# Designed miniproteins, single chains, part 7

Each design is a single chain, and the fold is of that chain. pLDDT is the mean over its residues in the fold that is shown.

## One batch from the design tools (miniprotein)

Design m214
Fold by ESMFold2-Fast:
Structure m214 (fold): chain A 58 residues (1-58)
Amino acid sequence: SLQQGDQSILDLQAALRAAGYDVTIDGIRDFNLLRAIAQHQRDNGLEVDGIADDAVRA
């Protein structure tokens, strides 16, 4: 509830949407965002854990 659900969520949502994932850019950490993170992690060969990190955003 500190670093992972922070204001960086907007940047994460925008990055995922730009990469072609179905994400709403609303600044809220919801189920849709977690699902998109997991999908992006899978597509990038990362561990699928739904955790937002720089590998997803960058």
Scores: mean pLDDT 65

Design m215
Fold by ESMFold2-Fast:
Order: C-alpha cells, then structure tokens, then sequence
Structure m215 (fold): chain A 97 residues (1-97)
C-alpha cells in the first residue's frame, strides 16, 4: 500500500468511527482494518509520531474530516484546556508558574 493511500484510508476510517458513536460498530471497523493499523505503525517507526500526525492532519484538512481535526486538536490541548476552562468557571486562580 502506498504512503498516500495509507493516510487517506486512516483519515476515512477515523472520521467514520467518530461519526458512528456506536462502540460495536467502531470495534467492527477497527477489526476490518487491522492491516491498515499495522501499516500506520510501520510509518510511525520509519517517520516518527510527529511526522505521521502532521501528514494525517494534511489529509484530514484536504478531505474536510472536521470531526477528526477537532479530535486531533483536543488531543493536543487535552485535559489541560478543559481543566483551565473549568477552573476559570469555578473562580479558581491558577498559581504563577
């Protein structure tokens, strides 16, 4: 499978999984695409996590995979952004770093 094809399929699979919100269907999609998961792992070993993440983002943007792009952004800002927003709503000042 070509590198471009791996990223295209990975983005499509992730977007479909995020749209379903059905754990059973998400598991079935993952099992049906184990070969794709193995190819993504090979690319991570060759290119590194950061490079693979950047390539997935480029493909997601080109395809308009809005749910995947939102999830990737949430993974980068994660619990910290959510924690800071919750603390701000509760009137708690974060200590100076």
Amino acid sequence: MEEEEIFERAVKLAEEALKTKDTQKILELAEANLELAEKVEELIKELGVEEVREKLREVAERRGAELLLAEMEALETGDRALAEEVLKKLGVELPAK
Scores: mean pLDDT 65

Design m216
Fold by ESMFold2-Fast:
Structure m216 (fold): chain A 83 residues (1-83)
Amino acid sequence: SSAESERNARLEAIVEQLVDIVLNNPHKEPEERVKTLSKYFEAMLAAVPESELEAVKERVLAQVPETDHASVEKAFEKSKSRL
């Protein structure tokens, strides 16, 4: 449906932006990486329905290096605390 297509396009745009934030994170220290990611993820994920948060996380993880997975997962957990 057109509504599903619009939802998918919106979620895809959010995933793309989150991936860009992960890949362009200037910090090398794990704690600073997570802190930076958490700040931007909180702002971006505010537009994502609760039911879609896990799917967005999995899509981001699929598009970033495995070495960044722990930082991404921690950033999502901190962002989820808003619920």
Scores: mean pLDDT 78

Design m217
Fold by ESMFold2-Fast:
Parts: C-alpha cells; sequence; structure tokens
Structure m217 (fold): chain A 56 residues (1-56)
C-alpha cells in the first residue's frame, strides 16, 4: 500500500513524525489509503513532506 511507503519515508526523516501524525489524527498510518495519505501531506512541511511526496 502507498501508505506504507509514506510511513517509511517519514520514519527516515524522523521516527517521531509518524507517531505525532498518528496521535493527532487517531489513525494507523500503515493502513492509510492514497487519499488519506494526501490529506496528511497538508500537515507536513519541509523535508518530511518532500520525503513523503517522493515515496508516493
Amino acid sequence: LDGAAVVAALNSVSPLAAAVLEHEFGVDLRTLSAAEARELLRYLRGPAREAAEAAM
């Protein structure tokens, strides 16, 4: 799933980035659809967003 690639990209930038997003949205990032992943990109900035976009 595309969500798994996005999680891997976030964890490569900061292990806490994925955990913070999970807590903020109350979702399991590993089960995200492509649409949900795109919505979460709106909350990412700088290198974390660039890494996640490259993984999608």
Scores: mean pLDDT 67

Design m218
Fold by ESMFold2-Fast:
Structure m218 (fold): chain A 71 residues (1-71)
Amino acid sequence: SGRDKVKKTTLELVNEASDKISDKDKLDQFNTELAEKTSEILKRLDAGEISVDQAIEELKKESEKLFEKLS
C-alpha cells in the first residue's frame, strides 16, 4: 500500500540519520520531528489530499531540512 511505502521511506531516513548524527539528543530530536511530519503526511494521504509520490517527496524534503538544522 502507499502507506507502507511512506513508512518504509521513514525507516530508511531514520537509519540514515543514525549513521550521520552522532549526538544522541540531536538524533532523538530528528526521529521525533520526522515521526511528527510522517504522521501529518499519512493523515493527508488517507484524506486523499496528496498522492503517494507527493507524500514521499515531502517526507524527503522535510528530512533534508532536519539534516541541515541538526547536523
Scores: mean pLDDT 85

Design m219
Fold by ESMFold2-Fast:
Structure m219 (fold): chain A 72 residues (1-72)
Amino acid sequence: AADAPLRRAEIAGTLRRLAAKIRAGELTEEDRAATLEAIGQIPDPELRAQALEAVEAGDADRLLELADQLLA
């Protein structure tokens, strides 16, 4: 199920990994693609839009905030 707690934890983990790679300057096209696929699995369209904006902005802090929201 798209809203299962385990699914949300997987998406949150992906956002946290991307945030860490952005901060380190180690972002690859594979990391970006995997994160966009994970974001596409978010059933809430508002949260999905916020996550896409954070990826486009390279906003590591916002990605971490969104990961915490997914786990709440």
Scores: mean pLDDT 78

Design m220
Fold by ESMFold2-Fast:
Structure m220 (fold): chain A 102 residues (1-102)
Amino acid sequence: MATEEQLELFEKVIELMKKIRELFKADPRATPEEIALVDSILETAEVVYEALKRGEIPLEQAVDVLESAVRTLRALAERYGNPEALKLSDEALKLVEEIRKL
């Protein structure tokens, strides 16, 4: 079962992912399909977080899903050449590593 500190870090990663989503929505090059993909990735992370809080998913599996989600957003940020989204993605990946160390 996840600790309170691990849940707090997980929530901070989701908040960074929400900021990345808003940056992509503001980019005039973003297609409706790419925005839908970003929304789907964020929704999956939120569903996993709720399951983790209820003890319905192992921490390791939840963190693996979260890391995969952040890495996908980072790849889109790199493709768009968005330096702010890349910085937020790198910050999110650092927090994912902190969850794994607890």
Scores: mean pLDDT 86

Design m221
Fold by ESMFold2-Fast:
Structure m221 (fold): chain A 106 residues (1-106)
Amino acid sequence: NQQKVQTVVQAVLQVVPKENLKTFLKQLDNFVLGADINNVGNPEILEVFRLVRELIEEDDELKSILSPEAKLKLSKLPNPENPVEAAVILLRVIGEESKIDELLKI
């Protein structure tokens, strides 16, 4: 599954404008600091957190947006089980639904 995760991470980084990812990560940082992310009842949101961890491990600029505490919390999560579905949810949340078809072609 590591190759599939890496392929999806690269696809997201290729199709989504970096500034939109940075804006989303600033909002996510505040949420993660206030939440017990291991007890998030919505599995779709949890998969997005898992995908975000993979994105920040691939891109140092995105990693720098998150606080040390948020990075530590995310580092404890397992790999995303459904990385493609996580990416689709992420694109919808950040308002990049038009990029879903491009992502799925990669």
Scores: mean pLDDT 81

Design m222
Fold by ESMFold2-Fast:
Structure m222 (fold): chain A 100 residues (1-100)
Amino acid sequence: MSPMEKIEKLIEEIKKLIEEMVENPENRIKLADEINELLGELLTLLEEVAPEKSEEIKKLARELFEKIVEIVNSTDPEERKKLAEEAKKLLEKILELAKK
């Protein structure tokens, strides 16, 4: 599997975990921990594939994880859905930067 294919698969896995945090909020702390581990793997691959964009990607990843923490702390199902959509948009921006 190419490094880019691995990046795309990690982004897909992270998106699925974010959606699971909304559908199964009782597991959201464990899911946030899993997302953090996968983000670490993603950032390592992105530093190898797109080193010139590493600072921008790290900033987006920090913003993404802040949204994940907000989902964990939210008691409102509607707010959690909005935060999940914002987090997924940040993942799409990371992927777009990696492909340039």
Scores: mean pLDDT 85

Design m223
Fold by ESMFold2-Fast:
Structure m223 (fold): chain A 85 residues (1-85)
Amino acid sequence: SLEEQAEKAFSEGRYDEAAKLYKELADIYFSNGDFEKAVEYYQKAALAYYNAGKKDEGIKVLLRMYIELSALGKEELARKVFQIP
């Protein structure tokens, strides 16, 4: 699965690949209306981007998610976007 591929890439230090796979997962969950899982995977994508030295890409992913969730009236979930574990 994409999740297994992303987790393996992250565990092996392949952060660029992991970031792209986590972002793809997040986009899928968001398009299906599973916003909680979408946020979780966008946070994982951002963390992977940070570890890959692509901080701007990570920030852009989180900012876009914050904007989209706020526009949908999901204020509690939007506030959690930047709470990366």
Scores: mean pLDDT 86

Design m224
Fold by ESMFold2-Fast:
Structure m224 (fold): chain A 90 residues (1-90)
Amino acid sequence: SIADAQFARFLATVEDAELRAVLERAWASKTLVGLGIVVAAMQLAGGMGREATIEAVKRYGGDEELARKIVDAVEAKDAAALQALLDSVK
C-alpha cells in the first residue's frame, strides 16, 4: 500500500538500529499505540512541531497523557520507552 511504502521509505532514514526495530514492530502491531508512535516519528522527522504532533497522535488514541509520552520518547530517541509503551497494549 502507499502507507506501507511511505513508512518503509521513512524507516530507511532512521540510523539508530534499535529505534528502527521498535518503529517496525509498532507499524506491524496495527494497534492505536503503534500507529501513534509511527505518526509521531514521521511527523517530527517531517518538521512538525511538538504540540501539533501531540494533537495528531491524540486523534489515534484520544489520550493526551499517552500522546505526550509517545512524543517525549520519540524526541528522546528512546527505543526502550517506545517498546514499553507498545507492550502496554498487548
Scores: mean pLDDT 83

Design m225
Fold by ESMFold2-Fast:
Structure m225 (fold): chain A 82 residues (1-82)
Amino acid sequence: MLEEILKKAKELFEKHKEKFEEKNPVGVKMIENNIKKAEELVESDPEKAKFYLKSALNMLEGLLVELGESTEPVEKLLEELE
């Protein structure tokens, strides 16, 4: 489950990445770093991976709001992590 949520979060981020980079390049780098940390830890420390993934999803939600895009996909992923 956690790996599937991570995959969906990464796909959602990549879908909007070019527009996010135009608006907030620092935010994009922060999301990338949190996703990378989650990927590194998903098998060895799922609880830490979940923490980094939640941080990435919260930042991604903020960027979607700035773009006028739907936050529903992020909200669903956050619910799956609870």
Scores: mean pLDDT 83

Design m226
Fold by ESMFold2-Fast:
Structure m226 (fold): chain A 75 residues (1-75)
Amino acid sequence: SLLAIAYNNLGNVYFHQGRYQDAIKAYEEALRLDPSYEDARNGLIRAYKALIKLGPEELQDEARRKLEELLAALA
């Protein structure tokens, strides 16, 4: 889907701007449109990892839980 590719590209732009929550939302939209979209899934994992490492403390625990859920779905 061209729309899924567009959302993945938007996620990449937000990620490079340090806008990790916006990046997560864009990657989630790409995966909603194409659940097999590996680049968007990898982007989402990377964005959650960045939020855990660099984000505000109040978001770190939720980001860890979300990352664990995402990785479990891949196993």
Scores: mean pLDDT 87

Design m227
Fold by ESMFold2-Fast:
Structure m227 (fold): chain A 63 residues (1-63)
Amino acid sequence: MLTREDLLKIAKGYGLSEEEAEEVVDAVLKWREKNPEWTPLEILEKLKEFVNHYLETGELPPV
């Protein structure tokens, strides 16, 4: 089961600061609200996508 704290820990594991991790995780959670039927694995893949986008551009992808 994925909690907000689990997602924050994973995002920080990718090298994001606390503040950056919170922004990315909040964006993923907004995406999840639009797609509540998605599995924990799909949420993790979306988190990785958003982290990679943020690291490459300095910006969050549109949600």
Scores: mean pLDDT 77

Design m228
Fold by ESMFold2-Fast:
Structure m228 (fold): chain A 68 residues (1-68)
Amino acid sequence: DAGLAAAEARGAAHLPVVRAVNELRDYAEAHGLSDEELRALVEEFARRHGLSAQAAAELYESLRRELA
């Protein structure tokens, strides 16, 4: 199952990013960040982890919605 093997390998490669996203969420919740602060934090996170502009926007929208 080449598709399953590829998905699992990609999952392993993204595990550090997933953990970092969870840390980012916990930090934002703990500090009660404003929308502007959250946006800046997500943009910096995206640059450091090589996320696309679309992925960064989706992450920001998801976190903002969850934290509202």
Scores: mean pLDDT 69

Design m229
Fold by ESMFold2-Fast:
Structure m229 (fold): chain A 56 residues (1-56)
Amino acid sequence: SLEELRARLEELYGPGMAEIWLAYVERQVAEVPDGVVDEAQLAALERFVREATPAP
């Protein structure tokens, strides 16, 4: 669900950034199915977020 994706993003970046990243990634990857978050889709989201964030 979107709430689970948001929780994961909040763990990585904090609540403010989670909302921004969730909106962005939804446009890149297929729309998150209502009521369920597939593990593969969640993994793709995490990878996308990691690649998009620059490491110092």
Scores: mean pLDDT 60

Design m230
Fold by ESMFold2-Fast:
Structure m230 (fold): chain A 87 residues (1-87)
Amino acid sequence: SLIEKLVEAVLNKDLETFRKVAAEILAQTPEEDREVVALAVDLFELLMQTSPNASKEEMRELMKKALETLEKTYGPNPLLEELKRAI
């Protein structure tokens, strides 16, 4: 799935693949969910750039924390839940 490819790109710190897959996910995202999903994408890109030495396990925990923070702020979202399950 695109979600699994996005998570794998973050864990491998493959920014080129991440940006390509993220664009495809955003194109398929309903308009009402696009802002929160775009924020999740931006936070994952920021984690890749600011935590270059993080292990895959540390990166998974940071990604989960970012998604949980967004869920607390914007409420439950099916795509955020799918991202959280793929981590």
Scores: mean pLDDT 86

Design m231
Fold by ESMFold2-Fast:
Structure m231 (fold): chain A 62 residues (1-62)
Amino acid sequence: MQSGYLDEAGLDAVLAQWPELPEEVVAEARRLIAAGTEANRRKAAALLGDAILAVEEARAAA
Protein backbone atom coordinates (compact mmCIF):
# COMPACT_ATOMS: atom_id res chain seq x y z
CA MET A 1 0.00 0.00 0.00
CA GLN A 2 1.61 3.21 -1.27
CA SER A 3 0.64 6.18 0.89
CA GLY A 4 3.98 5.57 2.63
CA TYR A 5 6.40 2.67 3.14
CA LEU A 6 4.91 -0.64 4.17
CA ASP A 7 5.27 -0.95 7.95
CA GLU A 8 3.62 -2.83 10.82
CA ALA A 9 0.56 -0.52 10.79
CA GLY A 10 0.21 -1.00 7.03
CA LEU A 11 0.37 -4.78 7.48
CA ASP A 12 -2.33 -4.59 10.19
CA ALA A 13 -4.56 -2.60 7.80
CA VAL A 14 -4.04 -5.25 5.08
CA LEU A 15 -4.92 -8.04 7.56
CA ALA A 16 -8.11 -6.20 8.58
CA GLN A 17 -9.19 -6.14 4.90
CA TRP A 18 -7.79 -9.59 3.91
CA PRO A 19 -8.22 -11.91 6.95
CA GLU A 20 -7.94 -14.98 4.66
CA LEU A 21 -4.20 -14.36 4.09
CA PRO A 22 -2.13 -17.46 4.98
CA GLU A 23 -0.49 -17.27 8.42
CA GLU A 24 2.96 -18.16 7.02
CA VAL A 25 2.77 -15.32 4.45
CA VAL A 26 1.80 -12.84 7.20
CA ALA A 27 4.63 -14.11 9.44
CA GLU A 28 7.18 -13.73 6.60
CA ALA A 29 5.94 -10.20 5.83
CA ARG A 30 6.25 -9.22 9.53
CA ARG A 31 9.80 -10.64 9.59
CA LEU A 32 10.79 -8.67 6.47
CA ILE A 33 9.29 -5.43 7.85
CA ALA A 34 11.07 -5.98 11.20
CA ALA A 35 14.42 -6.36 9.38
CA GLY A 36 14.18 -2.61 8.74
CA THR A 37 15.74 -2.24 5.27
CA GLU A 38 13.97 -0.64 2.30
CA ALA A 39 14.70 -3.74 0.18
CA ASN A 40 13.05 -6.01 2.78
CA ARG A 41 10.01 -3.69 3.04
CA ARG A 42 9.62 -3.77 -0.77
CA LYS A 43 9.92 -7.57 -0.70
CA ALA A 44 7.22 -7.72 2.01
CA ALA A 45 4.93 -5.53 -0.14
CA ALA A 46 5.46 -7.81 -3.18
CA LEU A 47 4.84 -10.94 -1.10
CA LEU A 48 1.59 -9.50 0.30
CA GLY A 49 0.50 -8.34 -3.17
CA ASP A 50 0.89 -11.87 -4.58
CA ALA A 51 -0.98 -13.37 -1.61
CA ILE A 52 -3.82 -10.81 -1.88
CA LEU A 53 -4.19 -11.63 -5.59
CA ALA A 54 -4.49 -15.34 -4.71
CA VAL A 55 -7.15 -14.54 -2.09
CA GLU A 56 -9.08 -12.42 -4.63
CA GLU A 57 -8.96 -15.29 -7.15
CA ALA A 58 -10.29 -17.69 -4.49
CA ARG A 59 -13.09 -15.23 -3.63
CA ALA A 60 -14.01 -14.94 -7.33
CA ALA A 61 -14.16 -18.75 -7.60
CA ALA A 62 -16.62 -18.96 -4.68
Scores: mean pLDDT 75

Design m232
Fold by ESMFold2-Fast:
Formats: structure tokens, C-alpha cells, sequence
Structure m232 (fold): chain A 80 residues (1-80)
């Protein structure tokens, strides 16, 4: 019946969406790591202002990654 096909199509779409969100989260986590390394470099150079700026950017990207991971988990819960 068409109802079973619709349910299976919806599951497929949710799985693809969860995968996409997880990939985006990994990318944001990687960006956060790059900014954190930048902050460490500026700390060594004695640039306190740029250190703080890069630490803040790292935290922002980390929060975005966490939000995307939570959204992926919610989509995953809707699969079951």
C-alpha cells in the first residue's frame, strides 16, 4: 500500500538529513579547532586581543557544531 511506501520514503529522507547535519557538525568542529590553534599562536605572540577574538570564534563554532549534533539526534529519534 502507498502508506507503507510513504513511511519508507520519509525514513530515507530523515536518515539523509541526519547524515547531512552530522557532516556539517564535523566541519564546524574542525573550524572551531582551527580557531583555537590560532588563539594559541596569538597567545605565544603576546597578542591578547586577537587571542580572545579567536577563542570566542572557536566557542561560537563549537556551539554551532553542538546544535547541529542535537538536531541530528532529534531527527534520529523521529526515525524510531
Amino acid sequence: KEKEKEEEEKKKKLEEEAKKLNKEAILYDAEAGIYLMGARSYEIAGDEELKKKYEELSREYEKKAEELKKKAEEVKKELE
Scores: mean pLDDT 82

Design m233
Fold by ESMFold2-Fast:
Structure m233 (fold): chain A 68 residues (1-68)
Amino acid sequence: SLSEQVREVASKILNKYKLSDEDKETLINQAVDFAVGLHDAGLFPEDLAIKWAKVILEEEARALSNAK
C-alpha cells in the first residue's frame, strides 16, 4: 500500500538524522498522512505523492535534528 511504502522510505531517511524514537514516529506518521492526503485528493499520483512526502520529511528531519 501507499502507506507501507511511505513508512519504509521515511524510516530509512530518518535513520540518517539524530532523532528520538518518538520524533521519528511523529515524522513518519506526518509523512504518511501527507502522501495519502495528496493522493486521495487527486492532486498527485502515488509516485509523486511519495516524492513530495520525502522532500518535506527530509526538511523537517534536518530542522528538528539541528534544533536539538
Scores: mean pLDDT 79

Design m234
Fold by ESMFold2-Fast:
Structure m234 (fold): chain A 58 residues (1-58)
Amino acid sequence: SLSDEQLQQEIARLEAEVQEIEEYLKKNPDLDPRKKAVLLARITVLKSEISLLRKQLS
C-alpha cells in the first residue's frame, strides 16, 4: 500500500498529466476528432483515478 506522501506524489503526477493533455488540446484545435476523443477519455479516466486516490488519504 502507498503512504500518504506517495499518494500525494501520485495525485500530483496524474494532475500534471491532465494539465499536459489539456494544454495540448488547446494548442491543437484542428486535431483529428477521433484522437481528440481518446485524449478527452484519458482526462476522464485520470480525474476518476485522482478522486479514488484522494479518498485513500488519511
Scores: mean pLDDT 87

Design m235
Fold by ESMFold2-Fast:
Structure m235 (fold): chain A 94 residues (1-94)
Amino acid sequence: MSVIERLSAARRRIGEEHADASGVEALELLVREIERLAKTESPEVREQLERLIEVYRRGAEALRTLDPDSPEMKEIEAELAKEMQEVMEELRAL
C-alpha cells in the first residue's frame, strides 16, 4: 500500500471515529497519525511527511488564533493548500 493510500485511510478513519472533533482536534489527530507513518518510511518519504505535519500544525494554529472570515486566514488557507499539493506530488514521484 502506497504512502498516499495510507494517508487517505488515516484521514477517513479520523473522520469516521472522531466525527464530533473540532477542526483543531482533527488536525492534531492527523499530525499524530502522520508521525506514526513517518517512523516506518524511508528518509525521502519522511522528509515529505514532516512537511505535511508542519502544514497541519500551521493550520491548527491559524484556527486557534485567527477569525475564520479574516483575509489573513484565507491567505494562510491558500498557502497551506498549495504546500500540501506540492507534498502530495513529491510523494507520488517517490
Scores: mean pLDDT 78

Design m236
Fold by ESMFold2-Fast:
Structure m236 (fold): chain A 100 residues (1-100)
Amino acid sequence: NAVIKNLVNTFLKKVPNANKTAVENFIKLYLSFAEKASKEVRLARLPLLATDLLVQLGLSYDDALTKAQKIVNNNTEQLENSSAVESTQILLEAIAEELS
């Protein structure tokens, strides 16, 4: 899937030491979820999904949860008005900035 490969490669350019498999699995899971979920359900679950990725990328659970909540809160308006692919891009860009 070209979309998934592009999202993974873009993330790894900013965070070269990230676990590629973890990033790819997150993108696959989130895209599948976001295509089926309502906007409300998507936003409600996003902090937990971002936390799981950040833990896989080496953060403690407490640090991951704090950063995930901050990322979602700071990007709520964009995430509310985006497609599944666009919301994935926004979330990955925000995570990359926190880890850079």
Scores: mean pLDDT 84

Design m237
Fold by ESMFold2-Fast:
Structure m237 (fold): chain A 93 residues (1-93)
Amino acid sequence: MALSNEELEELLENNLPAPEDVAPEDKEFIERLREMEARLAEVTDEEREAWIAEARAKGWSDEEAVVAFLRAHTPAELLPTLDRLIAAWRATR
């Protein structure tokens, strides 16, 4: 995995249900995922490249690098939402 925004968007898109299929209780969760996606899109190319270089230097797996990148660029209030997304992603693979 190249840790690109496009790959992160693909991960989110493939694991998010269509809006009409979402139970009312899950709407807030989906909205928080969209907020997280929007915030990750604000990460600069320089910051992304620096992260990728550092992850490779540490010998991290692609999964570890992605999880660490998401945690580093996610506000503290959205970390529980991120953990739920990561759990769903791991369950799919």
Scores: mean pLDDT 63

Design m238
Fold by ESMFold2-Fast:
Structure m238 (fold): chain A 90 residues (1-90)
Amino acid sequence: MLADHPEFPAVVTSLLDALNDPVLAHPAARDHFVEVASDPEHYKETLTTLRSLILNHPNLPDSLQDLKENVEKYGEKAVEDYLKEQLEKL
C-alpha cells in the first residue's frame, strides 16, 4: 500500500503545494490532512480528499490538467497512480 511508504506524506505535501488550493491555506488544515495521509487506515480518505481537491479546484495549474483529466476518467485510481509515479521519482 502506498500509505506504508515512508515518503508518502512528502509526495502528498508536494501535490498540495502544486495545487496551491485556498482551502488548505491555513497551516492547521494542511497539517491535519498530512497527518491523516500518514495513517494507512486513512489511505482511502486521503485519496477521496485529493480527488475532490483536484476536481473542484477553481484555477488548476496547467501542469496538473492531465492529472485532472485522468481523475475525471478513472477517479481515485488516477490520484493513486500519480502519487506512485512521484514516489518512484524520489
Scores: mean pLDDT 75

Design m239
Fold by ESMFold2-Fast:
Structure m239 (fold): chain A 87 residues (1-87)
Amino acid sequence: AKATVTAHFPGLTKEQAEAIGRGLAEEALRVPGVKSASYSARETEDGAIVTVTVEADSPEQAEKAARHIAELARALGASRVEYKVEP
């Protein structure tokens, strides 16, 4: 199962967003049942977008990881956070 979290960070540079993405992917790997986590960052005119992709043993574990990462992203200053889970 796979989950993708997309977080929008106003006022951040791509380098700052990449550092956040790395930290979020590391936190995702600490969630039980998560097998892999990857990240990317994209610069926008008003800030940056961080995408974290998680692979887990089940959709339930993938969703749990995505929810945890979404909460952390909001705590780090994300103005908008979305996630989706695929089987």
Scores: mean pLDDT 86

Design m240
Fold by ESMFold2-Fast:
Structure m240 (fold): chain A 80 residues (1-80)
Amino acid sequence: MSAPLEELKAALSETLGADVSSLPEQLLWQLLLHEIGLSHLSSLPPERLLKEHGDEIIAALEAAGYSALAAALRRVIARL
């Protein structure tokens, strides 16, 4: 999870216009899911979130215009 998390933090910092590199993994996922309207998934651990709902999250990110973050998540999911 650590290498995918660092890629996600970098993409989130660019997407949100704020440095989120110091934030805990759970809080990063909660912020991302809230931003794309999928807050109902925030109770899931990140490993299960990506394995079970990765395609849904990627589709929501692309629809919102967060193409760089969607590409980062596709790479993470492909390695799971």
Scores: mean pLDDT 70

Design m241
Fold by ESMFold2-Fast:
Structure m241 (fold): chain A 69 residues (1-69)
Amino acid sequence: SELLQLGQQAQQLYEQSKKAEKQGDYKTAYKLLSQSIELIREALRAAGQPDAAVDPELLKKKEELKKKA
């Protein structure tokens, strides 16, 4: 249940990040995506895969938002 909850929270933050980006709020979008990625890392640790890589496309998107902020 904890793993499922972490995944749902990460997805919610990701959707909020996309909405902030659409509104031109790149600082909020960057913060929300960063928080989503950290919850994904927590979910990977809970799943017994602490060394598993986060999707490189998400990391690339985070850097793009940081440059626009």
Scores: mean pLDDT 84

Design m242
Fold by ESMFold2-Fast:
Structure m242 (fold): chain A 100 residues (1-100)
Amino acid sequence: MTALVTIEGVEELTKEMVEEILKIAKENGAKVTGILANKISPEARELLDKEGISYAELKDSTSLTVFIEAPNKELAEKAGEAIREWAEKKGLKAYVTLVK
């Protein structure tokens, strides 16, 4: 089961943001499988490469999209909501979309 977390207002994805997102997903029974961002820092790219996570930069995008995989819908939704709450605590607007 795949969920997408879209976070608005992220100009650059940092290593610290990747570390926090990966930790939240893992603690909620999910894994990050993909990242789409406007800009990804070199240190964040190194971490994503090490973790085997696919990523791409979308120039002129105002959003970060995190792709998460979980064994079932409940865990995908729980992990997505945890990442959304993390983003909102940082003053960023975020949305969770479940995909079939």
Scores: mean pLDDT 85

Design m243
Fold by ESMFold2-Fast:
Structure m243 (fold): chain A 81 residues (1-81)
Amino acid sequence: MLAELEAETEATVAAARELGRAEGLSEEAIEAIVAELREAGEHEKKAAEAEAAGDLKTAEEHRRKAQEHIARAAAIYEAAR
C-alpha cells in the first residue's frame, strides 16, 4: 500500500515534468510544481498510515493537507503557462 502510493506519486511527478516541458514551462516552475506534488504524496502516505492505525481524524487532516498541496501545484501551473 505505502510503496504503491510512493510509486503513484513518482508517476505523477514524471507526468508533471513531461507536461511542463512540453508546454514550455521554466525548470523553476516545473520543480515548484513537483515539490508541491511530493508534499501531497507524503500527506497521502501519512493519511494511509493513520487510517491503518484506526486514527480516522488524523487521516482526514492529512488528506486535507494533500488536497491543499495539489491546489498549490495547479495554481503554479496556471500562473506559469
Scores: mean pLDDT 84

Design m244
Fold by ESMFold2-Fast:
Structure m244 (fold): chain A 94 residues (1-94)
Amino acid sequence: SKAAEKAKQGLILLAEGRPDEARTLLNEAVKELKDVAPDIAKKLQEVIDRIDAGMSGEEAALYAAKLFGVSGDTPEEAARKAAIAVKKEIEKAL
């Protein structure tokens, strides 16, 4: 879905150290998911809130992985696993 692709791209941008661009895509995903998958929207909003509080992109990627119940030893692995988990949860909710 459009929301799943935006969430995936946003999480990957976090691992790339691009939190401002990630925030834009994650915020768009939250807006699309707010009424149809509120639990997923809330988790993505928690990632955005951590970015706004000064968390680095890499730290936010690891945090997102933890929120979606996955783990990764690097930000890139964490973002990849989180993106897969988010996509599955969104597709199941829709």
Scores: mean pLDDT 85

Design m245
Fold by ESMFold2-Fast:
Structure m245 (fold): chain A 120 residues (1-120)
Amino acid sequence: LKELYEKIIELEEEDIELYKKAIEAIKNGDIESYLELLKKDVELEEKTIELLDEAISLETDPEVKQELEEMKEIEKLQIKTLQYLIENPDTDKEEVISILEGIIEREKEHRKTLEEILEK
C-alpha cells in the first residue's frame, strides 16, 4: 500500500511538470507541443486512477479510503477537461492557462494529502 501511495505521488509530480510545460507551450504559440503535452497528461491521469483503484481496494482506514475516492473523482473530471481542450484547440489562451493552473493547484493538494498519509 505504501509503495502505491509513493507511485501516485511520483505521477502527480510528473503531471505538475507536464502541465507547466503545456502552459509554456501555449504562451509561446506552440499548439502542437501543447496538444501533445495534454495527451501525455491524460495518460498519466489514467495511470493515477488505476493506482488509486488499487490503493482503495487495499486501504482499511475508511477516512483515507474516502479521500482516495474523492481524488479519483477529481482525476476523472480532469481527464474530461483535458479531452475538451484537446478537441477544442482554439480555446482562449488565457482561459486554458487558468484551467491548467487550477489543475496544478489540485494536484499539489492531492500530493500533500498523500504525503501526510505516508507520514502517519
Scores: mean pLDDT 87

Design m246
Fold by ESMFold2-Fast:
Structure m246 (fold): chain A 92 residues (1-92)
Amino acid sequence: SIEEDILEALIHLAVLFKPMTPEELAKRLNVSVSTVQKLLDKMIKEKRVVKLDDGTYALPEEIRKLIEEGRKNQWSPEELKKALDELYEKLK
């Protein structure tokens, strides 16, 4: 549904900044933890998010590695955005 698609986009945008628990996402999105968990399960199957050992959900490893590489090489926010846009295009 369109409501589900919007919530999935908001989850993706939220975890772009940092890994989050289902409880943190539920609070941020003003929806139930149950709703968030159902969406996260779907997004894992679609390879759009991953679950980390600490129970948080994050971007796929390729995206995480790119962010870590950008940090190591002291990329500007503009350079990081350019690299992320290129990676997302390849993952379509």
Scores: mean pLDDT 78

Design m247
Fold by ESMFold2-Fast:
Structure m247 (fold): chain A 83 residues (1-83)
Amino acid sequence: SAEQALREELAAKDFEEEERELLLEYYRLAQQVPEEKRLEIEAEVIAKFEPEAKAAENTKENTRELFKRFLEEAIRRLKEELA
């Protein structure tokens, strides 16, 4: 399945356990939302974090923290859509 393929790919990459859990949760929720609506939510979340991403020092820690916050916001928005 796509989720299994994602798990396998994430295991091959240097992701933290918390990052993997967020990605899997995001993926499960995203599959339940129409693609057009998912893309709208993703675009809005990207726009929300883009100024911070541009201003932030491009360190591994800052990138991981921003990525986690991005996923948490996307998950929150998807849960709202599914309610």
Scores: mean pLDDT 73

Design m248
Fold by ESMFold2-Fast:
Structure m248 (fold): chain A 63 residues (1-63)
Amino acid sequence: MDGDELFDAIAALAREAVAAGRPEVTAELPVRYRRHGEEVEGTARVEGPSEALAAAAEEARAF
């Protein structure tokens, strides 16, 4: 996924974790983006406090 898709996925995971009463998010997400005309694939590891990640996503959406 691109940067925007990755951000949306992290925001969704954080909101689901908060709703489920999970204090932290831990996930590995497949990422794919173009760099210098070539396609790059990798895995982004996301971990942190679910409420903090959800709050950060809400703040970013306000701008």
Scores: mean pLDDT 71

